Designed miniproteins, single chains, continued (5). Designs and how they scored, part 95

Each design is a single chain, and the fold is of that chain. pLDDT is the mean over its residues in the fold that is shown.

## One batch from the design tools (miniprotein)

Design m19290
Fold by ESMFold2-Fast:
Structure m19290 (fold): chain A 100 residues (1-100)
Amino acid sequence: SKEDLLKELAKAIVKAEKEKLNGIHTFEMKYFEAHLLIENGEVKDVVLTQKLENESEAEREFRRALVEKWLRDHPEYGRKLLEEIKKFIEENPELVKEVE
């Protein structure tokens, strides 16, 4: 469901910010990969890509490289999705406590 997807994305963002990550980091989910652009421990942009069935390692690496280039060229591409996720975190503050 949309709520389950937002919850998984919220947990990924909370974890990334707790770990004070920097640069572009990819979080693998069941059906999607979340690509986060992180600066100074803050998530600045997010892109979701759907996993391809029978995707080779070379195809996965190529897809990830295209997403990284897209995030660099369009640093506000995922702005609406990121705003929706941040609102979900504000409305569900217990998620911050559930992340290890």
Scores: mean pLDDT 78

Design m19291
Fold by ESMFold2-Fast:
Structure m19291 (fold): chain A 63 residues (1-63)
Amino acid sequence: MEKFLQDVKKNLTPEQVAKAKAAIDTIQNRETESDDTIKRSEQVVLEVGKKSGSLDLAKEIIK
């Protein structure tokens, strides 16, 4: 998680960092969130991971 956010900060904009943090927070609260909300947040993490070059770390976060 921390490595992923560090890579996003280095390679992308502050807006993308905020978007990634919000999506990760939603995934961490998956027990209280709807399946549709979790699925959308997982897609956000994967998209940010692909753009930042940290797709492998993004895949670990959504497990």
Scores: mean pLDDT 77

Design m19292
Fold by ESMFold2-Fast:
Structure m19292 (fold): chain A 96 residues (1-96)
Amino acid sequence: SMEKKMEEILKEKEKIINSPELSDEEKIEKLVELLGKELGLDEKTKEEVLKALREAHAAGLPMEELVEGVTKALLAKIAGKSKEERDKALAKFKEF
């Protein structure tokens, strides 16, 4: 089921990136919202990430590179969460 969660998150990311209605700045904002939702980031951390990505883009970092970085961070954190959920499930069986 973790593969399905990863696929759904990647599909949501692709919808943001492939939207012809959104500017690059709006795509960055929605990608940060997706990261915040999936990684459980607080408002301050989301604002710091949004600022950093906007500044990188303004400095000439291509959108493709920015999106790749966001994707890698998201996948790495999801893998970490999967291990924690497994450990919690195992702990429940050790108490009974």
Scores: mean pLDDT 70

Design m19293
Fold by ESMFold2-Fast:
Structure m19293 (fold): chain A 55 residues (1-55)
Amino acid sequence: MSLEEVVQELLAQAKKVLPDDEARALIMKVMDKAVKEKWSTEELKKAGLEEIAKA
């Protein structure tokens, strides 16, 4: 699974529970952490799903 595919999947899941603006902000925040921590695609997906579940 590519990074782009994971990001699109996370954004779609976030939009189910959050307004579009908040969903985008959440995913951007998770992506920023992934870049700083050099996360794998699997780690990004796990962290993103956890943040969506908290929202």
Scores: mean pLDDT 80

Design m19294
Fold by ESMFold2-Fast:
Structure m19294 (fold): chain A 113 residues (1-113)
Amino acid sequence: AEAARLARIKAVMLAILDELEADPAAAPFREPPDLSKEPWLGDIIPEPVSLSIIRERVLAGEITTLAELEAELRRLFDNVLRYHPAGSPEALAAERLRARAAARLAAARAELA
């Protein structure tokens, strides 16, 4: 029963990530920054976050709850909003994707209740 419940939560988290990754606004967030092209980012962002890194952690069983997924998505969006000026394409994309993630997480919590 518990193993089946955890598998269901994992499937729901992967479906949320699939929906976010399919949004055109997700383009700057799908992959981590290429430190070979922008090595100074390693000094500014000690732990890069992207949708692909979050997905890998869900697949590895390191993120097992909707609350943990929400925290990692919040960290991703907060990092973008910290490093990009308000009104930039990246900031607008982060705000749009944050709103979509919040709505989808609320729906997932209702589905899993």
Scores: mean pLDDT 76

Design m19295
Fold by ESMFold2-Fast:
Structure m19295 (fold): chain A 67 residues (1-67)
Amino acid sequence: KEKIKEAVKLMADFIKENPKEVSDETIAEVGKAARDGNEEHVKRAAELLEKQGYTDIAEKVKKLLEE
């Protein structure tokens, strides 16, 4: 429960710091995860970040979900 909130915040902070680099689709998926607190939406958003080449942030999110 708390780890999902941490993962969402990590992705949201990354987007805030890199607004020109993250796609609108990825931003929308992070927004869904933030509203729902749903682990599947968090995983989907992390996969989109990984596909865009942001592997470091995606790995950090996945690690939080494994705890």
Scores: mean pLDDT 78

Design m19296
Fold by ESMFold2-Fast:
Structure m19296 (fold): chain A 61 residues (1-61)
Amino acid sequence: SAAANAAASGREALAAGAAPDAADRGGTYIQSGAPKEDAARAVREAGGSERAVELGAAGGA
């Protein structure tokens, strides 16, 4: 489900050292049905690392 994918992406982003806000933004975008690239951009804009950006975007696989 979108909610489960969002939660997984947020957790992965946090594990990669993303700030809580960055992980939350990525998860919110995925949960809203936004494309992975939009979730990745949200994490990047919130100051997430490159690894966190990749992991945040991965939740929709």
Scores: mean pLDDT 55

Design m19297
Fold by ESMFold2-Fast:
Structure m19297 (fold): chain A 86 residues (1-86)
Amino acid sequence: MDAIEEQARAAARRLLEELARMAEAGVTKEELKKYLIEVEGISEEDAEERAELLYRLIQEIAERGLEAVLEELERLAAEEERRLAE
């Protein structure tokens, strides 16, 4: 149990760290879309939606800092677990 949760948390943290570097570099939504298409092989339409989501996270990290965004994601994950438990 703990190992799986810790691995998921570590993966989320690595993603946020990468997004924080992108925020510092001033990456654009268009650059994210190209990355998703060229590197991850996502379809153009799906890449656009995902790039928008990632860009919003980048903006939040730039504005509020990585720790605040990580805390919000942890809160949302906890709420999802609560809903699943019913």
Scores: mean pLDDT 73

Design m19298
Fold by ESMFold2-Fast:
Structure m19298 (fold): chain A 75 residues (1-75)
Amino acid sequence: DEVLERLRRAIAAGDRRAVEEILRRHPTPEVRQAIVEELRRMADLAVVDEVLAVARSLGDEELAQELERLRKEIE
């Protein structure tokens, strides 16, 4: 899926703007799941914090809660 490939690339690059644009256009369970899986694979707390800030700015409560759980798992 081109959207999921672009999303993973944006997360790996720390491109917060691209992650925000993808979430705004595609607020789907598949996109949220792909974010959580990629962040878990990377295990990079700084990247988790950046994406969590995006989720909060968009009001995506479901994603924000998932990312807060992931943050505690990585810590």
Scores: mean pLDDT 83

Design m19299
Fold by ESMFold2-Fast:
Structure m19299 (fold): chain A 66 residues (1-66)
Amino acid sequence: MDSFSTAVSDDASEEGRANAKKVAAVVKEAYEKNKDLPNAEQAAIIGEYSNLAVEGKLTAADVAAE
């Protein structure tokens, strides 16, 4: 349920904020790395990287290294 997802996000405090910062950093690096690609391809790559970052399997440093 969307309300549960939102409540968990608000309640997560430091852990939720740390995860949000990791995802935001990954999205930023993915965008910078793929700026020369068409918008549709950028969105697809950013989506994949964001999912991996949420799982804790990809960091901004990993994206920057590629």
Scores: mean pLDDT 69

Design m19300
Fold by ESMFold2-Fast:
Structure m19300 (fold): chain A 110 residues (1-110)
Amino acid sequence: SMEEFKEKVLEIHEIIQEALGKLVDYIEKGDLEKAIEVIKEAKERIKEKFEEMKEKFPEYKEKIDKMLKVYEELFKELISVVESETDPEEMKKKISELYLKGLQKVNDLI
């Protein structure tokens, strides 16, 4: 059902929120290698979750594929920010802005 589908989308949001918390913690510690590792691990976990969702909700395959694309673009941009931004406060600001933009795009697909 649409309700069950939305519950699974919320589980993905929880994975992303947990990953962002760890990401910010590593940025504050100056461990940028671990920050990038957190993003890569979150990307793999979300891909696995979306594959499970496609099996359970084949009727929503197109929505799931669009959501996955939004998150893949988000993770690519997050890695780029961590690699290119030298100011930790500006890095955290850009990460927050990218996350909110990604959430808006995903919510528009639901």
Scores: mean pLDDT 87

Design m19301
Fold by ESMFold2-Fast:
Structure m19301 (fold): chain A 68 residues (1-68)
Amino acid sequence: MPTREQVETQVRAMAEDLSKDTEKIVLDTELTGENGKSVNITLSLSLDEEVLKEGVETLMKAIEEVES
C-alpha cells in the first residue's frame, strides 16, 4: 500500500506537470486490488491546494477499499 505522503507527492507532481497550461484536468480511472476488487474513481487535478487534498483523499479511500 502506498503511503499518504507518496500519493500526495505523485498527485502534486502530476498536477504541476499536466495543469501548467490547463486550470483543471479530470480523470476517470479504475483501481484493481490483488484480491480482484475494483473501484471506479474520478480525480480532479489542479494546482489549487483544496483540489489537491481532495484528490489525495479520493485515491487513499479507493486504495483502502480495494485492499479491504
Scores: mean pLDDT 73

Design m19302
Fold by ESMFold2-Fast:
Structure m19302 (fold): chain A 74 residues (1-74)
Amino acid sequence: GPSAESAARSGRAAAEAARRLGSGAATGMWNHDMAVNGRAAPSPEGARGGREAAEHATTPGAKQASLEGARASE
């Protein structure tokens, strides 16, 4: 839906910014931004998605940010 598209745009912008500093933060920035800006209310699916993204994170920083986003989604 429109909220998903909005979240995707925000996440991509955050990932682009993080990529300038290092690609490892991109997944974390994506999840954090979706939890904060992409959703009106917490949901179990959002939290699970953030945890799943943390499994694919390539750096400790990205993993921590993804888990923080998952926590914010709860």
Scores: mean pLDDT 53

Design m19303
Fold by ESMFold2-Fast:
Structure m19303 (fold): chain A 114 residues (1-114)
Amino acid sequence: MENPRDPSKMTQEELVEFAERQRERVPGIVGKLLREAGASDEQVEEVVRATTEALDAMVEALRRGDLKRAREGAIKLTGTMILVVGLSLDPNATPEEIVEAALEGFDAVRAAAE
């Protein structure tokens, strides 16, 4: 309470606003990576939706003050993003493999944040 400068003491509203901004930005980045990798518009829309739902679950965890679930979701989100970027840079990876990895990863993020 007496340490407002510490990021761990940020208000839930401030954390929610930050997470909502990431929700607006991250799905667009993921969609761009998949399009550049040759995924279809339908595949891109499916993964962007899964990404948005995962981030929505993290925002809801933050809104109810469940920082543990929000943190677990953030860890899994980081791992999923590293995997998706890595596969998007692999010339031997198919769009289908990238889509499958992204869908499984973002589903795990949502489950961790629930």
Scores: mean pLDDT 78

Design m19304
Fold by ESMFold2-Fast:
Structure m19304 (fold): chain A 106 residues (1-106)
Amino acid sequence: MALSPASLVGLRAAAVGLETLARLLPTQSLEAAVAAAREAALAEADRRGAELGLSPEELAAVRAGVDTALAEWGAVAATLSREEAQELAERAARTLRGTVEAAEAA
């Protein structure tokens, strides 16, 4: 399935964010894990966006989408136990990474 460059960057950034979150949740507070996930996701969006030649407007939209998604995820995780939040993040990270790999192979 052919995705736009902006969509590919967004999916990759989200995958990096969720992978960071899943890794840190066992050892850090939810607030610290979400903050680190946001930083990692935005750094990936900037890096990959530059590689694919995204316009400043496209990159701003991707960054806004990442911020919204992580804020929504943080709100959901706050209603869960640490174990449930970690399992959800790990499952979401695996699913999203597979989607990114499939999309980049297309």
Scores: mean pLDDT 81

Design m19305
Fold by ESMFold2-Fast:
Structure m19305 (fold): chain A 107 residues (1-107)
Amino acid sequence: MAVTVSGGGTVKEGETATFTARADGLPVADIALSVSSNGFGIAGVLNGKRAPGSDERFSGEFDPERGEGTLTIKNLKKEDSGYASAVAVDEDGRAAPTTRTAELKVE
C-alpha cells in the first residue's frame, strides 16, 4: 500500500489550509496525518481526531472506506509552514509511510 498527501501550497496568514492523505489499498484501519514545522514535533490528526499536543486550530476527518484522511489548519500562522506527511495502517496492522509529501508556505 502507498499513501500520498496533497493540498497545502502557498497561503496567506490567517487563512485555512487543508491536506488530504489517500491510501492506494483498501480497507484502511488508520491514517495519521501530520505537519512538521520549524522542527518542533508533530502536530496533526489521527483517524480525523486532533492528536494530543496539537493546537485547537487543527482538525480533521477520516473515511476508511475511501482510504482518505484530511487535516485542516485554521487561522494560519507563519510558523505553520512546513511539510505534511501521513502513515496509513491496513487491517492487518501493516504501516505504509507517505510516498509524497505536500508543502505549506504561509505568507
Scores: mean pLDDT 71

Design m19306
Fold by ESMFold2-Fast:
Structure m19306 (fold): chain A 94 residues (1-94)
Amino acid sequence: MPTLKEIREKYKELADKFVEIFEDPSLTLEEKAQKVAELLNSGDKEKNRYALLAALTDPRVDPEVAREIAEKLKEMGYKEIALDILSALNVALK
């Protein structure tokens, strides 16, 4: 399993797409959750999951916004993805 440091360096360009979604003040929580789900389901989902993990550990991302997106994804039926986000936040916040 690659380390968080390796994931941040290797998937930085994909992670930046997730950071853009999290940091976009024009998007509602629903729209952010939908865009995250769409990006995760595009192309290589394993790479996209690692990129999301890198984005969640980026200091530009508000952990409260990330948690709210995870809760919204759970409501939308993306339970596994929501748990991945919550797990990553617990690692980032310790």
Scores: mean pLDDT 74

Design m19307
Fold by ESMFold2-Fast:
Structure m19307 (fold): chain A 72 residues (1-72)
Amino acid sequence: SEVEKLETLKLFLTTVRGGTETVKEILEENAKKSTDPEKKAKQEEYVKKNEETIKLLDAKIKEIQEQIEKAK
């Protein structure tokens, strides 16, 4: 069904979001421990990129959830 396809897509995106959040947390901890200013700046840049990716995933997950609710 359409609902089953949307539920599967939502599950996939939720899994990707969880993985992205884990990577972000690892990068944040590494940035805190870094004594090299260049390495620290690069890690902080990757943290920001992962935060933007999480925002995009959250927006898409919300959109799919709204589609599921309307299809029920």
Scores: mean pLDDT 87

Design m19308
Fold by ESMFold2-Fast:
Structure m19308 (fold): chain A 64 residues (1-64)
Amino acid sequence: SAETLRALLMRDYGLSEEEIDALIARIRAGESESAIVDYLMRTHGLSRREALGLIRALKTLLGL
């Protein structure tokens, strides 16, 4: 379910509900994948692979 995927992403990436909601807002606003990747790498210390994985999982959750 969407709730299950959201909970798994929070656990696996160490993100709060507020942080996930902020990322969803950025994706919905039409920000480029590269811009969100760079944000995640700089702000949350994710690798490029981890950042891409998170964005793609969130897009799947949103039906994008």
Scores: mean pLDDT 83

Design m19309
Fold by ESMFold2-Fast:
Structure m19309 (fold): chain A 74 residues (1-74)
Amino acid sequence: MTLLDRAARYNRKAAELAAAGLPDSQIDPEDEKALRTVLKLARDDPQKLAEVFREAGREEAARNVEIHAEWEKK
């Protein structure tokens, strides 16, 4: 599984558990770490995040991350 697949799985499972009133202890800790890593990369190093999207076959998402990084410079 890619880092992005794990992050997406965390978001889906967290929403499901919250709707059911169940604790998040049933979420895989690796999925939580993946989400935290993606969010940190988006803030600190968007170029590396774009690389992660490309490795996952998500070229359009990678390009969008790069465009946003350019806008932050000016």
Scores: mean pLDDT 71

Design m19310
Fold by ESMFold2-Fast:
Structure m19310 (fold): chain A 95 residues (1-95)
Amino acid sequence: MLRKEIEELVEEIKKKIEELEKKGLITKEEAEEMKKRLEEEYELAMELVDKGEISEEDVLVGLKAALGVLEKALGNEKEAEEARKELEAAKEKVE
């Protein structure tokens, strides 16, 4: 059960990275590097699980934390867009 949830979270994190790229919040190169690092960290974590050094639950918690960080970054996009529009409107008033 947990291994399937871990695989689903890795795919969800990849989708969030791709969403950040599509919205112009990160570059294509940054998105590819983030996905590569996620794959490498996932393989290392699963190797540690197989050695009995960490649990599958530990991997799941780590992935959920990473997903939460990406979700917050996506939420901040609207605030960044709004702040840019307000700055542009203020600049026009100070001519």
Scores: mean pLDDT 73

Design m19311
Fold by ESMFold2-Fast:
Structure m19311 (fold): chain A 77 residues (1-77)
Amino acid sequence: MAETVAEIAEKLADAAERWVPGEAGQRIADLFRKAAEYAREGNFEEAGRWLKEASDLAEQAGYTDLANAARTLAEGV
């Protein structure tokens, strides 16, 4: 089954909470969940903006793989 942008964003949120320690992980997860919410509403422009914000925060925290996943998802919307 094809996963929606919202489903992938929620999986990235779960990954951020699991693999990024402390408040940074929570903040990155919250950004992915905001992106998922906008994607469910069909607002892919706003979803893409929140995914880029999550990507930037993950990159700044040193989680390049998570940042790249978020950026790739943002480019797909």
Scores: mean pLDDT 82

Design m19312
Fold by ESMFold2-Fast:
Structure m19312 (fold): chain A 70 residues (1-70)
Amino acid sequence: SEVYRVTFDKPITDELLEEIRSIPGVESALRLDDRTLALVVETGKGETVERQVREVAESRGIRVTGFERL
């Protein structure tokens, strides 16, 4: 698995968290604080997951400010 730290410009809603958890290739998502997630991603899926996380966040008016591999 690959682990990513994802940061957002606004507080993460429960609805956004559930949408992120439903993305293919996301194994788990843990809220670290109101604007930060730890994502566990299937090996090789990091780029695809990043694109989809950005898309679902944008659809809710929330911007991804960081997507960093740990």
Scores: mean pLDDT 89

Design m19313
Fold by ESMFold2-Fast:
Structure m19313 (fold): chain A 87 residues (1-87)
Amino acid sequence: MEEEIRKLAEEISKITGISPEAILFGVEQAIETAKKLGKKVKVVRRDPETGKETVLAENIESVEEALRALLDALKAGHTDAYVEVEK
């Protein structure tokens, strides 16, 4: 489990240039915040020109699922994708 989580963070790091540690910290914080609020996490992008949100994945409850969904979005060309707590 921890090994797979680390591998996913390293793959995301290669695409984004963000450290694997920073990626893990951000995703873990989103999941903890969601749990405290009784909510789930989503993977979204915002259009840099319009600020419009596009939901790429939703109903995520674990760090591993969030990292997998984020990596899938990044590999699909959504290089601005990030993890956010649902509203």
Scores: mean pLDDT 81

Design m19314
Fold by ESMFold2-Fast:
Structure m19314 (fold): chain A 103 residues (1-103)
Amino acid sequence: SEAEELEQLVQELLENYSIEEIKAKIEELLKELPEEIKALIQELLDTILRNPFDGDINRKAMVETQEKLDEIIEKLPEEVKEKVRALVIRTLTLLQVLQLKLQ
């Protein structure tokens, strides 16, 4: 159901949410993330906002950021690892939708 929840979230965000509302949701999720992870996601957000029409640059940046995030998450204490992983997946999904809406 997690994959189904993400698909439903993508559909809802594309149809019902403004760019500003999606940005606000990203900012809210970032408040719950460790500082190192937050910094990488903020850099990705800046890349998307700077290059809204360049899907190839944004896709590459997203893949590279996800690889770096996975390395950091694997080093986290087990107690917080799954919570942080879930928040990261949700935040990256919001960033993908934001990029699509900016085109």
Scores: mean pLDDT 81

Design m19315
Fold by ESMFold2-Fast:
Structure m19315 (fold): chain A 73 residues (1-73)
Amino acid sequence: MEEAERLFRLGRELMKRDPLLGAVALGEGVALYAESLNKSTGEDIKRVVSEAGQRLLEEHRARQEAAARAAAA
């Protein structure tokens, strides 16, 4: 529970500075909080958050690579 609360605070701060990292931290906090209340529900949320997080990180990485290639050309 304390770990999830810490991640929620961190996620709120990061959302204003780095929206992607903030969203990931909030998602991790939700997954931990749900697991502390109900293990089955926590596992389902972890799976959804993990899939969404991986997709967002892949899109962000692709955008960074495209920007780096444009800057290098």
Scores: mean pLDDT 70

Design m19316
Fold by ESMFold2-Fast:
Structure m19316 (fold): chain A 70 residues (1-70)
Amino acid sequence: SAAWESLSEEERRALERLLEIALRVARENTAEVEEELRPEFEELHEFLAKLPQERRRELGRLFVERFLAL
């Protein structure tokens, strides 16, 4: 995807990690997994919060598109 290829290396790694977390939570669906992954989710949230609002919206759209395509 051209939009995915337009991401910086840091943005791409953050979204790939977020997708991995979301898929693991969906697959295992346990409180233990959610608790284990909470610190990583918080780190990713902090990274995204530093980006401009318009960029955060674009990354959110790309995340949803990729997650729903899986």
Scores: mean pLDDT 75

Design m19317
Fold by ESMFold2-Fast:
Structure m19317 (fold): chain A 88 residues (1-88)
Amino acid sequence: HMTEEEKKEILREEIYEILGEYPDESESIPELSAKLVLAVSGDEEAAERARETGDAALALALLYARRGELDPEERELVRRMEALLAAR
């Protein structure tokens, strides 16, 4: 099982893996999910939906949609996101 702080830290690290920079420490899980979606897709509307859901599910779905294009670091991101969602 994962705490809210642990979830935030994982999302921040996953965003860093894609963008090369850590997001702001004040960002909530919905905001971090939105940033991840934006980093993966470049789609601001998709990012807004991720923020509204308050879950990483949309971000994970977009990563899966890009599976053929994922590098090893992005594959690790997907696996960690799956673990985070499964931990409940």
Scores: mean pLDDT 65

Design m19318
Fold by ESMFold2-Fast:
Structure m19318 (fold): chain A 106 residues (1-106)
Amino acid sequence: SPVIDVLEEQLATVRDLRAQAEQATSDEEAIQIGNQFIDSLTATVTRLRALGADPRVVLRVGATEGVARIALSVAQQTNGDVKETLLLALDSAERTLEEILEELRE
């Protein structure tokens, strides 16, 4: 399934960014990884829509992007822990993508 392939690619990207985020030693590095994360989710939502994916799948990936964007923005504005916020957002995205993939696999 092309939809499953796109979601598996996104899951691999999230896991790679998670590993990079663990090694981040500055807010600047965490922000750059966070921007890559948001951009990858935005691109994946666009690809899923183009493939005619189930609107519920598109919504769940889009909601994951929206939550991550808001959480990272709030952390930056409040002088919060950007790296910790990024890691929590990546962990949440990984769980959501794994759940969607499990539901789509028979």
Scores: mean pLDDT 90

Design m19319
Fold by ESMFold2-Fast:
Structure m19319 (fold): chain A 109 residues (1-109)
Amino acid sequence: KEIEELIEKAKEAIEKAEEALKQGDIDAAIEYLNKALSYLQKALELLKKNGVDKKALEKLKELAKRLIELSLRVMDQAEKQGDRKSLLEAIGLALSAIGLLFEIDLLEK
């Protein structure tokens, strides 16, 4: 139940980040992506402790991929706007999300 709640919160944060990007609000998009990353990291840690649920792991993998894609979109928009701070924050988000995806892949057997 706690893992499902964290996954749902991550999904909601990703959807809010997508909406912020549509509005050109890079700062809000980065805030929501950071929240999504935090929720996904907590969900993965609980999966490691409580045993691997394949459906939860598949949902985490899909959301991690969406987080990478959105981080790359934030990088593109920040670069076009000359927003160097947001560009660096988005690079950090993309790297963290890629790391999360690799950890998820290591749990798949």
Scores: mean pLDDT 87

Design m19320
Fold by ESMFold2-Fast:
Structure m19320 (fold): chain A 83 residues (1-83)
Amino acid sequence: KKDELEQKYLNTLSSVSVKIELAHQAKQNGDDKLAEEIINSIKSEEVRETIRKGLADGLSVESLKKRAEEVIKKQLKEEMENL
């Protein structure tokens, strides 16, 4: 089960990382609507809020990925505690 959660973490991190890149690119192109749509496609509200705030703060893609990673990691650790 913990190995499955680790795989879930990696898959979620990869998916969110791609969405961060796409949302940042959309915002750079002046397409704020597309950026918001991409962010809203992320399942976790806390991850969405983290990315939305980071974009508003002018963070780089790498900084956004780092912040999202920490949120995802925290959520998964909490899930592991309930195994």
Scores: mean pLDDT 80

Design m19321
Fold by ESMFold2-Fast:
Structure m19321 (fold): chain A 95 residues (1-95)
Amino acid sequence: MKEEMEKIAKETLELLKKLGMDQSLIDSVKAALEAGTEANFVRLKALLEGLKLAEKMKEKGGLTEEERKEIEREANRILEELRPEAERLLAEAEA
């Protein structure tokens, strides 16, 4: 599991940077990965699959506006769920 989590983490962070996502979101994902929770792993795996699909469609030069919005909505939803968890874990680490 740890090896797979590290691979997903690395790929997800690289894709987020490549797509120009906010640094705060990248930091939140990074903190969630440091926590090593199974729930965060499942969310990150789903996010990575969505990002890979977005990149693959972009390569074909034919992502419809509707398809792009759906992928962005799902990715943002997952990132939003990770943000408060990451913030909580960072606060606990300082205690």
Scores: mean pLDDT 63

Design m19322
Fold by ESMFold2-Fast:
Structure m19322 (fold): chain A 91 residues (1-91)
Amino acid sequence: DELLGMAYDALGRKYFKEGNYEKAGIAYLQAGKWYEKSGLYGRAADAYENAAIAFEKAAQKETDPQKRQHYLELAKIARENAEKARKKAEE
């Protein structure tokens, strides 16, 4: 589970560097999910924060208004998940 989180986190970083922010956001969301399942809430919060940043950048590049709004909604959900995970990590 931690290894899956690390693999998705690495994949997210690779896509982000390549400018594929849509795939980066999806990979970071998966990393956050697997870190949460492993009880690694600090790493989950970092991954969710990175997912939000990636989706915000995807929205900036997107010309389709519906897809842009979808990415902004995913970014909002990712930030909410990051905040919840961060609170658990502080305990």
Scores: mean pLDDT 89

Design m19323
Fold by ESMFold2-Fast:
Structure m19323 (fold): chain A 92 residues (1-92)
Amino acid sequence: SAAERQERLAKALDAVSRHPSPEIQSLSPEEREKLVLDVLRNGSDEERRAVIKAIAENMGLEIDLEEALALVKRFKPTNGGQLLMILTLARK
């Protein structure tokens, strides 16, 4: 269901946002989610690929990473719903 997909994305975002550095681990879950989305909008292609891959792996999704990168750069997701749509479009 759509609700199950949104819950899986929320858990994946929480897991990914906990890991990159001790400084990030000190932030609230909402602040960490905003940082993940900021990296997707404004980070380097290498940073974007790393974040996309980590989210997809935590969700158990097989995606075309380069297609997902292209969609992220084009649509600049500002929330989890937009990110979920991008991952769905990039699904193998």
Scores: mean pLDDT 76

